# Ledger of designs, part 61: designed miniproteins, single chains, continued (4)

Each design is a single chain, and the fold is of that chain. pLDDT is the mean over its residues in the fold that is shown.

## One batch from the design tools (miniprotein)

Design m14233
Fold by ESMFold2-Fast:
Structure m14233 (fold): chain A 118 residues (1-118)
Amino acid sequence: SALLDQANALIRQGVAAYNQGKYDEAIAKYQQAIALLSQLDPSDPRVQYNLGLAYMNLGDAYAAQGKYDKAIAYYDEAIRLFTEASKSSDPYISQAADVMLGVTSWLKKKYEKKKAES
C-alpha cells in the first residue's frame, strides 16, 4: 500500500527528529503517519502494528517533554493495537507485535512511576 509506505516513511522521519531532540517535529510526523494509517483497514494486522509504532513513538516524544499523562495515554493506545496485531496468523507480524507489546508495557510502567514521583 502506498499509504502504508508513506506512513512508515513519516514514522522514520519522526524518529530522526526525536533523536535530534526535535520533539515537536517528531510529534507532527507521528500525527501525520497516524492520519494516513487511519484511512486504511483497521482490521489489517500491518495497519494495527504500524499504528502501534506511531502511538508508542508519540508517547516517547511526550515523555521526553515531561508530559507523562499524554505519554501514558498514547502507550495505552499502542498496547491495544499491538495486542490486536499479535493475533495475526503472519508470524513476522505477531512476533514483532509481542516484542513491542512488552517494550510499550515497560515504558508505560516507567512513566507512571515518574509521574507519581513528580
Scores: mean pLDDT 93

Design m14234
Fold by ESMFold2-Fast:
Structure m14234 (fold): chain A 72 residues (1-72)
Amino acid sequence: MSPEHQAILLELVAEIVARARAEGLPRADLRALVAALHETALEAEAAGLSPEETRRRMRELAEARFAELRAA
């Protein structure tokens, strides 16, 4: 992973993990979310997406996952 994509992953994972913990997400759901974010970052790098497009895609994934977890 490029240093730039790795920095984005670290920033967004830290932000999303803090939010998930504040909202009381179970550890298993948090682990699944972090794994999905990591996979999304790898796919974005492989596809040659810009840092801004990578951030957008990861944020969209996180919002979708939070909505699903709240609906379950």
Scores: mean pLDDT 78

Design m14235
Fold by ESMFold2-Fast:
Structure m14235 (fold): chain A 61 residues (1-61)
Amino acid sequence: SSIEEEIKKVVKEIDELSKQLAEKLKAGDRKGALEIMKKIEELDEKYFELVKKLEERRSSE
């Protein structure tokens, strides 16, 4: 799979988790919300690493 394909998968996962986070916050489930927030943070970090790799592919530097 290409790096671009991996980026698209990560973005989709973040979107799904963001919807779940909204549900947890509305329900007052603070522990569940915190758990989902941590997962989103991990996926955000992965997203930035993938974007960095894509940029490195475009540049020989």
Scores: mean pLDDT 82

Design m14236
Fold by ESMFold2-Fast:
Structure m14236 (fold): chain A 71 residues (1-71)
Amino acid sequence: SEAVKLLQQAMSLLAKKDYDRAIELAEQAIEKSTDPYVKALSYAVIGQAYLNQGKVEEAKKYIEKARELRE
């Protein structure tokens, strides 16, 4: 799945502290997936990237979106 590959790349960028690119690829994974699990993990990546940048209020929005999609 292209969405899963984008999510894996976003997670790798997050680990390398390339937060802006991690957000971009995670957003693309959301656009290309209908799977709630992939979307939830992608929102979690975006939230963690914003949190690591000190953007706490933005991070909260995405973490909440990720939580809502968990089964």
Scores: mean pLDDT 87

Design m14237
Fold by ESMFold2-Fast:
Structure m14237 (fold): chain A 95 residues (1-95)
Amino acid sequence: LKKETIEALEKAIKAAKAGDYEAAVEYGEKALELAKKAGLSEEAIEAIETGIRAARAGDAEAAVRAFKKALELVLLETGDYKELDEFREKYKAEE
């Protein structure tokens, strides 16, 4: 479930960036179902739902932001802390 949830979120982000809102919704809904089965937090589930709503509204920027937030929360909650920490360190351009 963990790997499948991550893959679905990555595909949702890619589809939203490409303006393929139907695919973004499809992958987002798949990620939502997988996240619920994996027992992820309400915060992660809410972020996925926010991404789906933004994609349905045709808001690519909001959808991408929400799905990225969901992916970060999934990595944190599934115990992939090293990968998350490496991502955060590279994001800190000032350090």
Scores: mean pLDDT 77

Design m14238
Fold by ESMFold2-Fast:
Structure m14238 (fold): chain A 87 residues (1-87)
Amino acid sequence: SLPSEAELKDAIADILLGVAYAVAKVNGKKISKRMAEKIANYALELARLGDFESARRIAEGMKELLPYADEEAKKILEQAIKEVESL
């Protein structure tokens, strides 16, 4: 039931592109709660699968997104960062 290596690599690519896209979309300086949840869930899923290096790399990207997140999105990102950094 674990993703294949190819599926995991695709998920890493998707999250990196998503983070880069979110940073580029600073118009209004708002990252939606839904976007924050998708990014956080991918980082936590990578950690669950034992890919701690990729999870930590995404956590660093999430830290860069904090200034562009609303209060709800910020809380989601901060919680995910804390969980990944505790590994």
Scores: mean pLDDT 74

Design m14239
Fold by ESMFold2-Fast:
Structure m14239 (fold): chain A 61 residues (1-61)
Amino acid sequence: SAEEKIAEAEKRVAENPDDARAWHDLATAYAIAGQLSKAGEAAKRALELDPVPPVSDLKIP
């Protein structure tokens, strides 16, 4: 289960290396599996690609 989730997330990252969401999903999969160092590395990459949440860019009337 956890191993399958990591494999799916790794495929997504391989296909979409510039997609911050793909790296975030990989970080989550590693965290669930208890691989915290790898989770941190994937999360860092996601933040480098998208350092701010999308909603922070919204202008409210």
Scores: mean pLDDT 74

Design m14240
Fold by ESMFold2-Fast:
Structure m14240 (fold): chain A 68 residues (1-68)
Amino acid sequence: ALTEAEKRALEIFRKIWTEEALPEDQFSAALKILSLDPEAFLAGLDPRVSEEDKARLLEYLKTGKLAP
């Protein structure tokens, strides 16, 4: 099962990427990697996610709070 932090990250990813369809299985695999090694996950992430949004997600996972 996903943690609360992973569910929040998924919701942010869905908001970012709902304007461009993204496969559900790619999301699930990415979130599992993100919980283990966030830097490796973000390095392999779809270029649709901006560098600012990647930074916000990393900060959220580290602190449990969204960056401004």
Scores: mean pLDDT 56

Design m14241
Fold by ESMFold2-Fast:
Structure m14241 (fold): chain A 74 residues (1-74)
Amino acid sequence: EEKKKELVRQAAEALYRLAENPDDPEAHRTVERLGKELPEAVRRLAQAIALKPGEKSLTDEQRARLDEAAKEIE
């Protein structure tokens, strides 16, 4: 359970970082790995953020939604 919570938090952080810097190799590898371990969690987090391609920054509302999704799928 604590492991799942940690992984969900890492996935949310990695998705947030990729939204700001799509070329972040650490974030990319984290999303790839966690997508295999927790595919549903990563998918839900990605859907919650719903950034358009080319957008590099998140609004406070989008960040709050990402955090909410991470807590919900814990």
Scores: mean pLDDT 65

Design m14242
Fold by ESMFold2-Fast:
Structure m14242 (fold): chain A 73 residues (1-73)
Amino acid sequence: MPIDEVDIEIEMARIAVAVMRIIAERTGDEALRRAAEEAGRLVDEAEAVAATDPERARELLERAREVIREAEK
């Protein structure tokens, strides 16, 4: 049972994306909705490569966080 840093970061990012999707749907905030979609795709790709290349997964997660951060402004 590998509890890698990347695995924890993927779960955290997935939760953040889910929360953003709920907020965007309730508020009608298109920018937040787009950010949730982008971040969700990045998180999905990070999870797909985490088993083979955790460093790449980490880079994708960093991209996802940047997308989330920018949308909150």
Scores: mean pLDDT 78

Design m14243
Fold by ESMFold2-Fast:
Structure m14243 (fold): chain A 77 residues (1-77)
Amino acid sequence: KVEEAVELIERAMRLALEARRAEAEGRLEEAERLRREAEELARKAEELIKSIEDEEEKKELEEKVLEAHKKLQAELA
């Protein structure tokens, strides 16, 4: 499920950014929880990506992940 993997990756990246913002604001406990959640979602997404045998679908996922990562980084720049 390509869409499911993308959603998990996007959510993981969003949580990671929220964790960074929480840390910058001094909300260290919330930052730790968000970071932990992001890591768990990222692991689930990685397992889904590994289950995709089509190289075209894998490259599409990699491009979407890269685009989402750049978008999220820009929000906090």
Scores: mean pLDDT 73

Design m14244
Fold by ESMFold2-Fast:
Structure m14244 (fold): chain A 55 residues (1-55)
Amino acid sequence: SMEEKVKQLHEEAKKKLEEIRKKYENDPSITPEQYQAEIDKVLEEYQKKIEELLK
């Protein structure tokens, strides 16, 4: 169903965001600005995937 596909995309985004967070916590060379840019990139990517799915 469409709901199951959307749920899968949300779970994938959540996993990627958690990986980015863990990398930031363990790598002091990553700036807050770089961290935010990586988060924004994932959110934008998955928003586009969900919008494409809903067409």
Scores: mean pLDDT 84

Design m14245
Fold by ESMFold2-Fast:
Structure m14245 (fold): chain A 67 residues (1-67)
Amino acid sequence: FKLTTDDIYKAFVAAIRREEARAGRPLSEEEQEKVIKRVAEAIKKAYPEIPESHIKEAIKKVREELK
């Protein structure tokens, strides 16, 4: 296990940026939350060894940065 909370945070930010590029506009707060939920589910499925606490901390950091 080598993924840190910061690595997971960067994955969330990258996913949001990709969706913004696809949409050609900034995402609304609701759209950002949908992306966060989808990515969190994907990470949990692909990397079950990651503690849920790390994912939760990364999500909190993303939400704070988006305010």
Scores: mean pLDDT 78

Design m14246
Fold by ESMFold2-Fast:
Structure m14246 (fold): chain A 62 residues (1-62)
Amino acid sequence: SKEEKAKELGEFAYKQALKYGLSEEEAEELKETVEYSVLNNEVSDEVVKKAKKDIEEMLKEE
């Protein structure tokens, strides 16, 4: 479901943000932004996989 995909991607983003040194507040903001994006758009499993890679690459560069 959309809710399951939002939760999966949101939890991934939160964990990655904390791993790369963002605060809990920043990590929660990223999680909410990601979850909101998934809930308001039609996303496939492939889009979720791509988004996970994009999030990790973005955070690695910070």
Scores: mean pLDDT 79

Design m14247
Fold by ESMFold2-Fast:
Formats: C-alpha cells, sequence, structure tokens
Structure m14247 (fold): chain A 89 residues (1-89)
C-alpha cells in the first residue's frame, strides 16, 4: 500500500474517532496520517493536507472553542499553502 493510501486510511479513522467523540484517537490517527503525507508529493499531497487540516479544524472546534469561521479559515490557509508549495516544486 502506498504512503498516500495509508494516509487516507488514517484520515478516515481520525474522522470516525471525531464522530464518536474519541479526541485522543482522532489526534493519534491524524498525526500518523501527517507523518505519511510527508512522503507524498504532487496533487495527492495537496488533497491529503487539505483533508488533514479539516480534521484538525474540527478537533479545534470541539476541544479549543474555535468558531466555524476560524476552522474554515484555517483549512483554507493550509490548502492554499499546499497548492503554492506544489506549484513551486
Amino acid sequence: MSPAEKAREYLEKAKEALRKGDWEKAIEYAEKALKLIGKVGGEERVELLTEAAEVAAELAQKTAGWSPEQAKAYAERVAKRAREEEAAA
């Protein structure tokens, strides 16, 4: 299984843990996904970083009191930076 496929699997597990209110597992799976994303390049990296940012923003809303607007702005900033890094590579 490629690093990108494994990262997607961990992000899905993180999302499931978030829906169940298991913040500790959600953080653990998100961290495992981010480590694998570091080995991924191109468009897949942009997609996976965007998805990971959405998970992190949802965690911040539930655990750190972020507003939906703050969460959206964070995810959009991560996605923009990932696209800029891809364009520069």
Scores: mean pLDDT 78

Design m14248
Fold by ESMFold2-Fast:
Order: structure tokens, then C-alpha cells, then sequence
Structure m14248 (fold): chain A 55 residues (1-55)
């Protein structure tokens, strides 16, 4: 589901050791979001909120 995809992507971004791992996690998250009918902008807004909750 949408919320789970966003939360998984946020966790993967936080766990990334370098920018390459972070970019891979972000790209996979965006693709999964598009499959659910979400725009990249909608996904990014939700992802930023998820990252802020974890900070």
C-alpha cells in the first residue's frame, strides 16, 4: 500500500551508507509509487513527511 511503500523507502534512505544507495532506494520508491497511481510529486511530499517523523 502507499503508506507502506513510503515508510519502507524512508527507512532505506536512512540506512543508506552513501548517496548511491540512497538514490537507488529513492528510484525504486518512485517506481513503486507510480505503479500505485501516484505522481512523483505526491510520493516526494509523503516521503519528506516520513523522513521528518524519523528525524
Amino acid sequence: EFERVVEETADRLIAAKDSDEAMAAYREGVERGKELGLSEDEFVQALVDALNRRA
Scores: mean pLDDT 79

Design m14249
Fold by ESMFold2-Fast:
Structure m14249 (fold): chain A 70 residues (1-70)
Amino acid sequence: SAARLALHNKASEAVRIAIEDARSKGLEVTTLQQNKLGIFATEYLLKNPDASLDELTEKVKEELKKLLEE
């Protein structure tokens, strides 16, 4: 559906921005961590459908920070 595609695109964009920000700071982000962020962003949007891209990106950055501390 168009709504599902829009949700997926927004999740993917937030993950892309968060990973690019981390890599610009010299942090290594693995494929496994990228996949976990994609799942996180999708789940967040399902629970918070009105969340802006900026809000979602901040939440994804917080999640990435936790994953990098593993």
Scores: mean pLDDT 87

Design m14250
Fold by ESMFold2-Fast:
Structure m14250 (fold): chain A 86 residues (1-86)
Amino acid sequence: MEVHLSALFRGEIRPGATKEELEAFAREAAGAEVLRFTVNGPAHEMSAETRAGLAAFLRRAGAAFERLEVHLHFRDGRVGVAARGE
């Protein structure tokens, strides 16, 4: 049986957002078989370092959850989607 859990990482995306902040989000989402979350960029523009940290987090989350759906909304209007598990 599949369970879909949506979590919002809203208001914590900023220039210099840390790996620690991403790991805190992952800890709160722990226990779900499916992780689906939206990252909004309305607070601050995402730096290259923050983007790299988010990519590393997504790779780790993909290993921890059997199904991962991620929607990334950036302030510049770009949308990235990553999905794992069919």
Scores: mean pLDDT 47

Design m14251
Fold by ESMFold2-Fast:
Structure m14251 (fold): chain A 87 residues (1-87)
Amino acid sequence: SEEEIRKAAREAALPVAREVAEQYKDHLTPEEIDRIAEEAVDIAASLAVRLAKRKGLTPEEAVQFARELAPSIARWLAYAAELDRRF
């Protein structure tokens, strides 16, 4: 189901998104890092589900897509948060 794919994608993506967000620990609060990781995972999982429906990806392919995408989203969100805090 879409919900099961979303859950699996979030669980697989969270550790890698969090690892990237934690690279910004000297510039962001622990709460900001947690929010960035969770937001990146939610975005990646939502995109993975939509791509799976559009392209007929297997659940495993959708989960892998989210896992690969989430770090890039986390990096962008962390950069945006740092930029907002600095200016």
Scores: mean pLDDT 86

Design m14252
Fold by ESMFold2-Fast:
Structure m14252 (fold): chain A 97 residues (1-97)
Amino acid sequence: LPIISEEAAKAGAEAGLAMVRGASKEGAAEAAGAAIAAIGAAASGSLAGARGDREGARAAAEGALRAGERGAEAAEGEGAERAREAGERAARAAEAA
């Protein structure tokens, strides 16, 4: 559904933004990579769901969770927790498709 695709895109973008904003100076490149992975996972999950591929949507959700953990490793303090929470939101959006 278009609404689910919009939610997935928004969740992925918000996850990416949270990871980049939470990044340390040294972790900026890793955070950017994690952000791209989270956006891609949310989009892939939405696409898989639109095709009726529930297994693909679940794999994409797992990818979003891994991106959140990677973003957390590149972040400092509260940024790490926000990156994990953002990854979880992107994963839920991917599965909801």
Scores: mean pLDDT 72

Design m14253
Fold by ESMFold2-Fast:
Structure m14253 (fold): chain A 110 residues (1-110)
Amino acid sequence: MTVLTQPASVTGKVGGTVVITSTASSGTIAEANWFKKKPGERPETLIYGTSKRAPGVRSRFSGSVSGNTATLTISDLELEDSATYYNSAINAETGLPASGPGTKLTVSES
């Protein structure tokens, strides 16, 4: 079974950049998707198909994959970016999906 590992938490400052990684326990990643979740709200799709932004998602969000690692980069941080970010990925060798545990981002004023 492929397990995705994400950092439990990351912190950033308004106007800064954060990088959230998700690492597969086995194999390489064929495709990665990223979701934003706030308490009491429906999950919002940010990135699909590894690097494509969902409609309405600003260019400061970007996605990439290298080997067994999926990366979400958030630049020009805003206070409203404080949320939990979830990765889902497809293992290239097995074709099986895996979901990460989520990373809590806290954004503070500069």
Scores: mean pLDDT 85

Design m14254
Fold by ESMFold2-Fast:
Structure m14254 (fold): chain A 89 residues (1-89)
Amino acid sequence: MDVIGGVLVRAAGDRETAMAIGRRAAEAAAKVPGVKEARVLPGSRADNEAVVLITAESVEAARAAVEAAVEAARKDPATTAVEASISPA
């Protein structure tokens, strides 16, 4: 059963800043073994938000991918908040 991980990134800046952070986070997640897909979507609530959606083959892969995405996002000085969740697909 596939597992879905989500990472919400909020940036000090505009949508392009948030999306750039989200793309770097998705790239980090996609490198984790067992990840099938990592996508970046604009946040629906504010222009300075991006959402990284991760599809993984297991809970362990989803956790590792979410952790990698969160770490990558937090390394950017423009990142003001990061929230993460994991659910069965």
Scores: mean pLDDT 82

Design m14255
Fold by ESMFold2-Fast:
Structure m14255 (fold): chain A 62 residues (1-62)
Amino acid sequence: SITVEVEYKGVKATAVLDGTELTVEFSKPLSEEEREEAERIAYKAAVEAALKKVQEELEKLK
C-alpha cells in the first residue's frame, strides 16, 4: 500500500492506495465538488509515489 499526504485549499488529505482502491481522509470537511478534485490530486500523487518508491527500495538493497 502507498500512503501520501496532499494539501488542497489548506486542507490536508491523507490518501492510501491499495491496488486500484483509493481511501482519502480529510483534516477538515470539504464540499462534494472539492472532495472529488482533492481525490483526483491524491490519486495522481499516490501513483507517482508508488513509482518513486520502487526506485528507492532498489537503492536501499544495494
Scores: mean pLDDT 78

Design m14256
Fold by ESMFold2-Fast:
Structure m14256 (fold): chain A 69 residues (1-69)
Amino acid sequence: MAAEAGAAAAEAAARGDARTAQRHAGLSWKVPDPGTGAGAAAGYDAARGGDDAERQALNSRKGAIAGSA
């Protein structure tokens, strides 16, 4: 669930829909006891980091386009 929320937030942000991105990120943050179970904790941590990974991927893509132009 937390990983899904993070992915949805990243996708919305990429589409320029900041409001939807913040909403999904907020839901992931407000999940009580995100550390319940190793799998759930890992999912929550992945969601928190997913935003940065997505931004890095987009920045890399833009760099390649700029180099080819």
Scores: mean pLDDT 51

Design m14257
Fold by ESMFold2-Fast:
Structure m14257 (fold): chain A 70 residues (1-70)
Amino acid sequence: GVEEFSRLVAEAARRAVEAGDLELAELIEKGGVQALSSGDTSLLERALERARERGDLELAELIEKAIQEL
């Protein structure tokens, strides 16, 4: 649901900040807003790809779970 989605997005963004990837954190936050307002997951999918490319599988899993909660 929306509450779990928002929690997962916040957790993913925090993890990206802690990893020093501020651009990824911003992409996750913007993607969360876009998904809730329009149902468009394209920014979150882009964030997911970036997390996978970085090898941050835990961050990737958080983003995947967020998308599944929509």
Scores: mean pLDDT 87

Design m14258
Fold by ESMFold2-Fast:
Structure m14258 (fold): chain A 98 residues (1-98)
Amino acid sequence: MKEKIEKFEVVSEELIPAGDVRRVTYKIYSKDLNEYKELTVVVPADSKIVEKKIDEKNNTLYLKYDDGSEVKFYIENGKAVAEVKLPDAPGWFRVEEG
């Protein structure tokens, strides 16, 4: 079951110029567990967030970037999970806390 999200914070952003990507670490706070999880994702270097929302019904944090990339964050079975969709990619790919 997905945990309720209270808030999120960006912890760090690291530019990797050789890869033209930015490594971003997020803290996701669980409302029910009084706990946070950290998850790192890689996004294109020049991408900016154009939409962010907490989907209370689905217990999911949603981010949309100006390049059309989409990211969903949630805590499922005590694990931080991201699902990422890049422009022109055939679907969503899943990244888990490990």
Scores: mean pLDDT 73

Design m14259
Fold by ESMFold2-Fast:
Structure m14259 (fold): chain A 82 residues (1-82)
Amino acid sequence: TGSEAVAKLAEALAEGAREGGDEELAEELRKGAEYARQGRFDKFKDLSERARELLREAGEILSETGDLEKALKEARELGRRA
């Protein structure tokens, strides 16, 4: 996955987390999106295990669907349930 696709997945997860009432997780995932846009994947180690696991699951959805738009929709739902 390219840096922009990872950033978009992180943003979708963050929007879901916010809708689910977890503002701290949402803010952390927004930081993940910024790191991804900067190509700073080394900074993902600074994210919580929960945020990293959500990003991994969203990446799996993208891999399985081959469709970024569908993966973004499912990532938002995943974040909402987190």
Scores: mean pLDDT 84

Design m14260
Fold by ESMFold2-Fast:
Structure m14260 (fold): chain A 58 residues (1-58)
Amino acid sequence: SKELEEKSLALSPEVREVAREVAEKLREIGDQLDEAYALAKETGIPFREALSKLMGKG
């Protein structure tokens, strides 16, 4: 709704910067989840195992 958009724009510049940073991180996580899901479907391994293989950054 337009009310939510107007309230979002009325937030301080500080809050807007933080929201943008969080959105970027959430996008990265979403991409990793999508890749893990595709790998699990292709190989037949459990989703959790596929995610571990893709996220193998300690």
Scores: mean pLDDT 72

Design m14261
Fold by ESMFold2-Fast:
Structure m14261 (fold): chain A 59 residues (1-59)
Amino acid sequence: SGDLIARIARLIARRGPEEVTVDELAKELGVSKETVEKAIQRLLDLAGLDSLEQVRPLR
């Protein structure tokens, strides 16, 4: 749902993409790892990004 996607986006924004794993998100949100991966893919699609690596702070 949109709520799940929004919660994932907020967690990534607060902790940074390097501090967040699919396993941790799945446990914290009470959903399957597959559900988290699908939600992340949707977030990347909406942001026009190909992968989570593109959201990491550049050196």
Scores: mean pLDDT 70

Design m14262
Fold by ESMFold2-Fast:
Structure m14262 (fold): chain A 79 residues (1-79)
Amino acid sequence: SHFEEGLRLAREGKELRDKGEEAEKAGDYQTAAEYYKQAAEKYRQASVHFEKAGELAAALIARKEAEELDKKAEELQKK
């Protein structure tokens, strides 16, 4: 289902975000930014699937997570 696909993509996004956080803690800002961008893309895909499932609250949460991850990636690229 679209809802189950959205949950899977959101989980993949979280795993990539966690890898980004580990890279950031290690001072590898370029690698962290790349993981955050990949995570943001997964959350955008999750949001589309949640919208198709009629789960509008989950879609908005996933979209917001993607936007925050894109901001983190941009900030790290300035370091």
Scores: mean pLDDT 91

Design m14263
Fold by ESMFold2-Fast:
Structure m14263 (fold): chain A 93 residues (1-93)
Amino acid sequence: GPLPEGRAGEAAREAARAAAEGLETAPATKGAAAAIAAIGAAAGADLAARGSPNGAADAARAGEAAAKAARAGGVGERAVEAAEEAARAAAAE
């Protein structure tokens, strides 16, 4: 389905945009890490939007894991920062 509306969804879209930019410059391992970061951010936003009792905390954890994976994969700082913002936005909902 579509990404959730609101701050978490917007942050997930920004993470996806940063990942797409990473794929243009380094489609191999770095592009894969950026895609993982975007997927993690989107999953976090989805969990927050579903309103589960632990949704915000689980979404924040997913976003943090995505940011860590992106950083370990050597993607640009923008993709890492976007994933961290998505985690923060998810935690706030």
Scores: mean pLDDT 57

Design m14264
Fold by ESMFold2-Fast:
Structure m14264 (fold): chain A 70 residues (1-70)
Amino acid sequence: MKSLRERLEELIARLREAIARETDPQRRARLELALRVLEEERRRLEENPEYDETLALMRYIAAESELLVS
């Protein structure tokens, strides 16, 4: 299975593609917020080896749900 870091990178790429195709400004804003949250979680995982991956996973699930409703 892919690592959490690999899954974050893939979801970030998918969110960027979804944002580029999104024509509804409200949905685009939600996707952009999800993207910013995931980029921050990716940064935390890279910089802090003691960072709780559970928090990153919860943020991942929340962001994926935004992608599924757009």
Scores: mean pLDDT 77

Design m14265
Fold by ESMFold2-Fast:
Structure m14265 (fold): chain A 73 residues (1-73)
Amino acid sequence: MKKEQAEKLVKQADELLRKASEALNKGDYETAARLFREAAVLYEQAAKISGDPELKERAERYRELADRLEKLA
């Protein structure tokens, strides 16, 4: 059950990353930053549920990317 919850959050985060990449490619840094931040939150929640260090690392990476893009928007 907890593993299934984590997998659902990862799938939602992956979809947000796809949309964030599309926004980034269009030069929409504001939308990209927001979507990367939302994805980071979902990866962090998934990491807490699963205990997967890779998901924690992904959350930190996309949070940092969102912060950088926010400065460009």
Scores: mean pLDDT 85

Design m14266
Fold by ESMFold2-Fast:
Structure m14266 (fold): chain A 66 residues (1-66)
Amino acid sequence: MSIELSPEIQKLIDEISEEAGSQSKTQLEGLKIAEEKLKEYQKKVDTPEIKKVLELVQEIIKSLEE
């Protein structure tokens, strides 16, 4: 799935990914941490890009759990 991301959203994804990677022992745990951080950011900044990124992260988590 291709999505167009603003530089601000791309930087946020990079920061969340790096932080999640440092806090998690597994890729699935890292993705769940990233999902929670994205939900917190979405409450402060409601943009279509954040929603699309959150949906993609949730789809990946679902595919890994199923």
Scores: mean pLDDT 70

Design m14267
Fold by ESMFold2-Fast:
Structure m14267 (fold): chain A 80 residues (1-80)
Amino acid sequence: MLLSDDEIRGEAYLIAAAVHVAIAREAEAKGDRKAAAEHYREAAEYLEKAAEAYEKTDPERAKALRERAEELRRKAEELE
C-alpha cells in the first residue's frame, strides 16, 4: 500500500511536533520558561499542519490534533 502525500506529510509533522514537545519539557525542567513556551508553540503549529494533512483521510484524528495544538498554545501562554 502506498501512503498518500498527505499521510507522509502528516507523519513528518507529527514527528516534528513530538521533537518540539520533548525540547519544551526539558526547557521547563531546567526553568527556561521562554524556551519552553517557544517550543510548545512550534509543536502546536506542527500539530495543526498534521491535522490539515489528515483532514480528508482521518477527520477524527485531525480534530484531536487541533485540540492538542490548542492545549499546547495555552501551556505556552501560561509560561510567559
Scores: mean pLDDT 85

Design m14268
Fold by ESMFold2-Fast:
Structure m14268 (fold): chain A 59 residues (1-59)
Amino acid sequence: MELYRAVKAVPVNSPAVLGFEVGDLLEVLKRYEDGFMVARNLKTGETGLVGEDKVEKVA
């Protein structure tokens, strides 16, 4: 699976956007061409939109 780690915290503000804390592991479900992805937070099980500027690739 493709994994990213959060390098910035994102609060839960919208049902469309994934919330996470620094160090959370995110599994990529779908890529978009504009620097966004849909991911699942492995700690919470929640899915949502993530900006690539908030995360770093781990695997």
Scores: mean pLDDT 78

Design m14269
Fold by ESMFold2-Fast:
Structure m14269 (fold): chain A 56 residues (1-56)
Amino acid sequence: SIIAKLKLSPDDIGRAMAAITVSVLLTSGVSREEILEAARRYASPEQLALLEEALE
């Protein structure tokens, strides 16, 4: 359906925001390991998946 095609935009935005968040945290002195530890503890499953992809 047309609606299914539009859902790709929110997914792309989520991935871009995760990448930006990771870049900001790394620049602020947070390590990749600390980001993953915090994500596992505090993030939702959807947010964790996006952050893990962003750290690749």
Scores: mean pLDDT 73

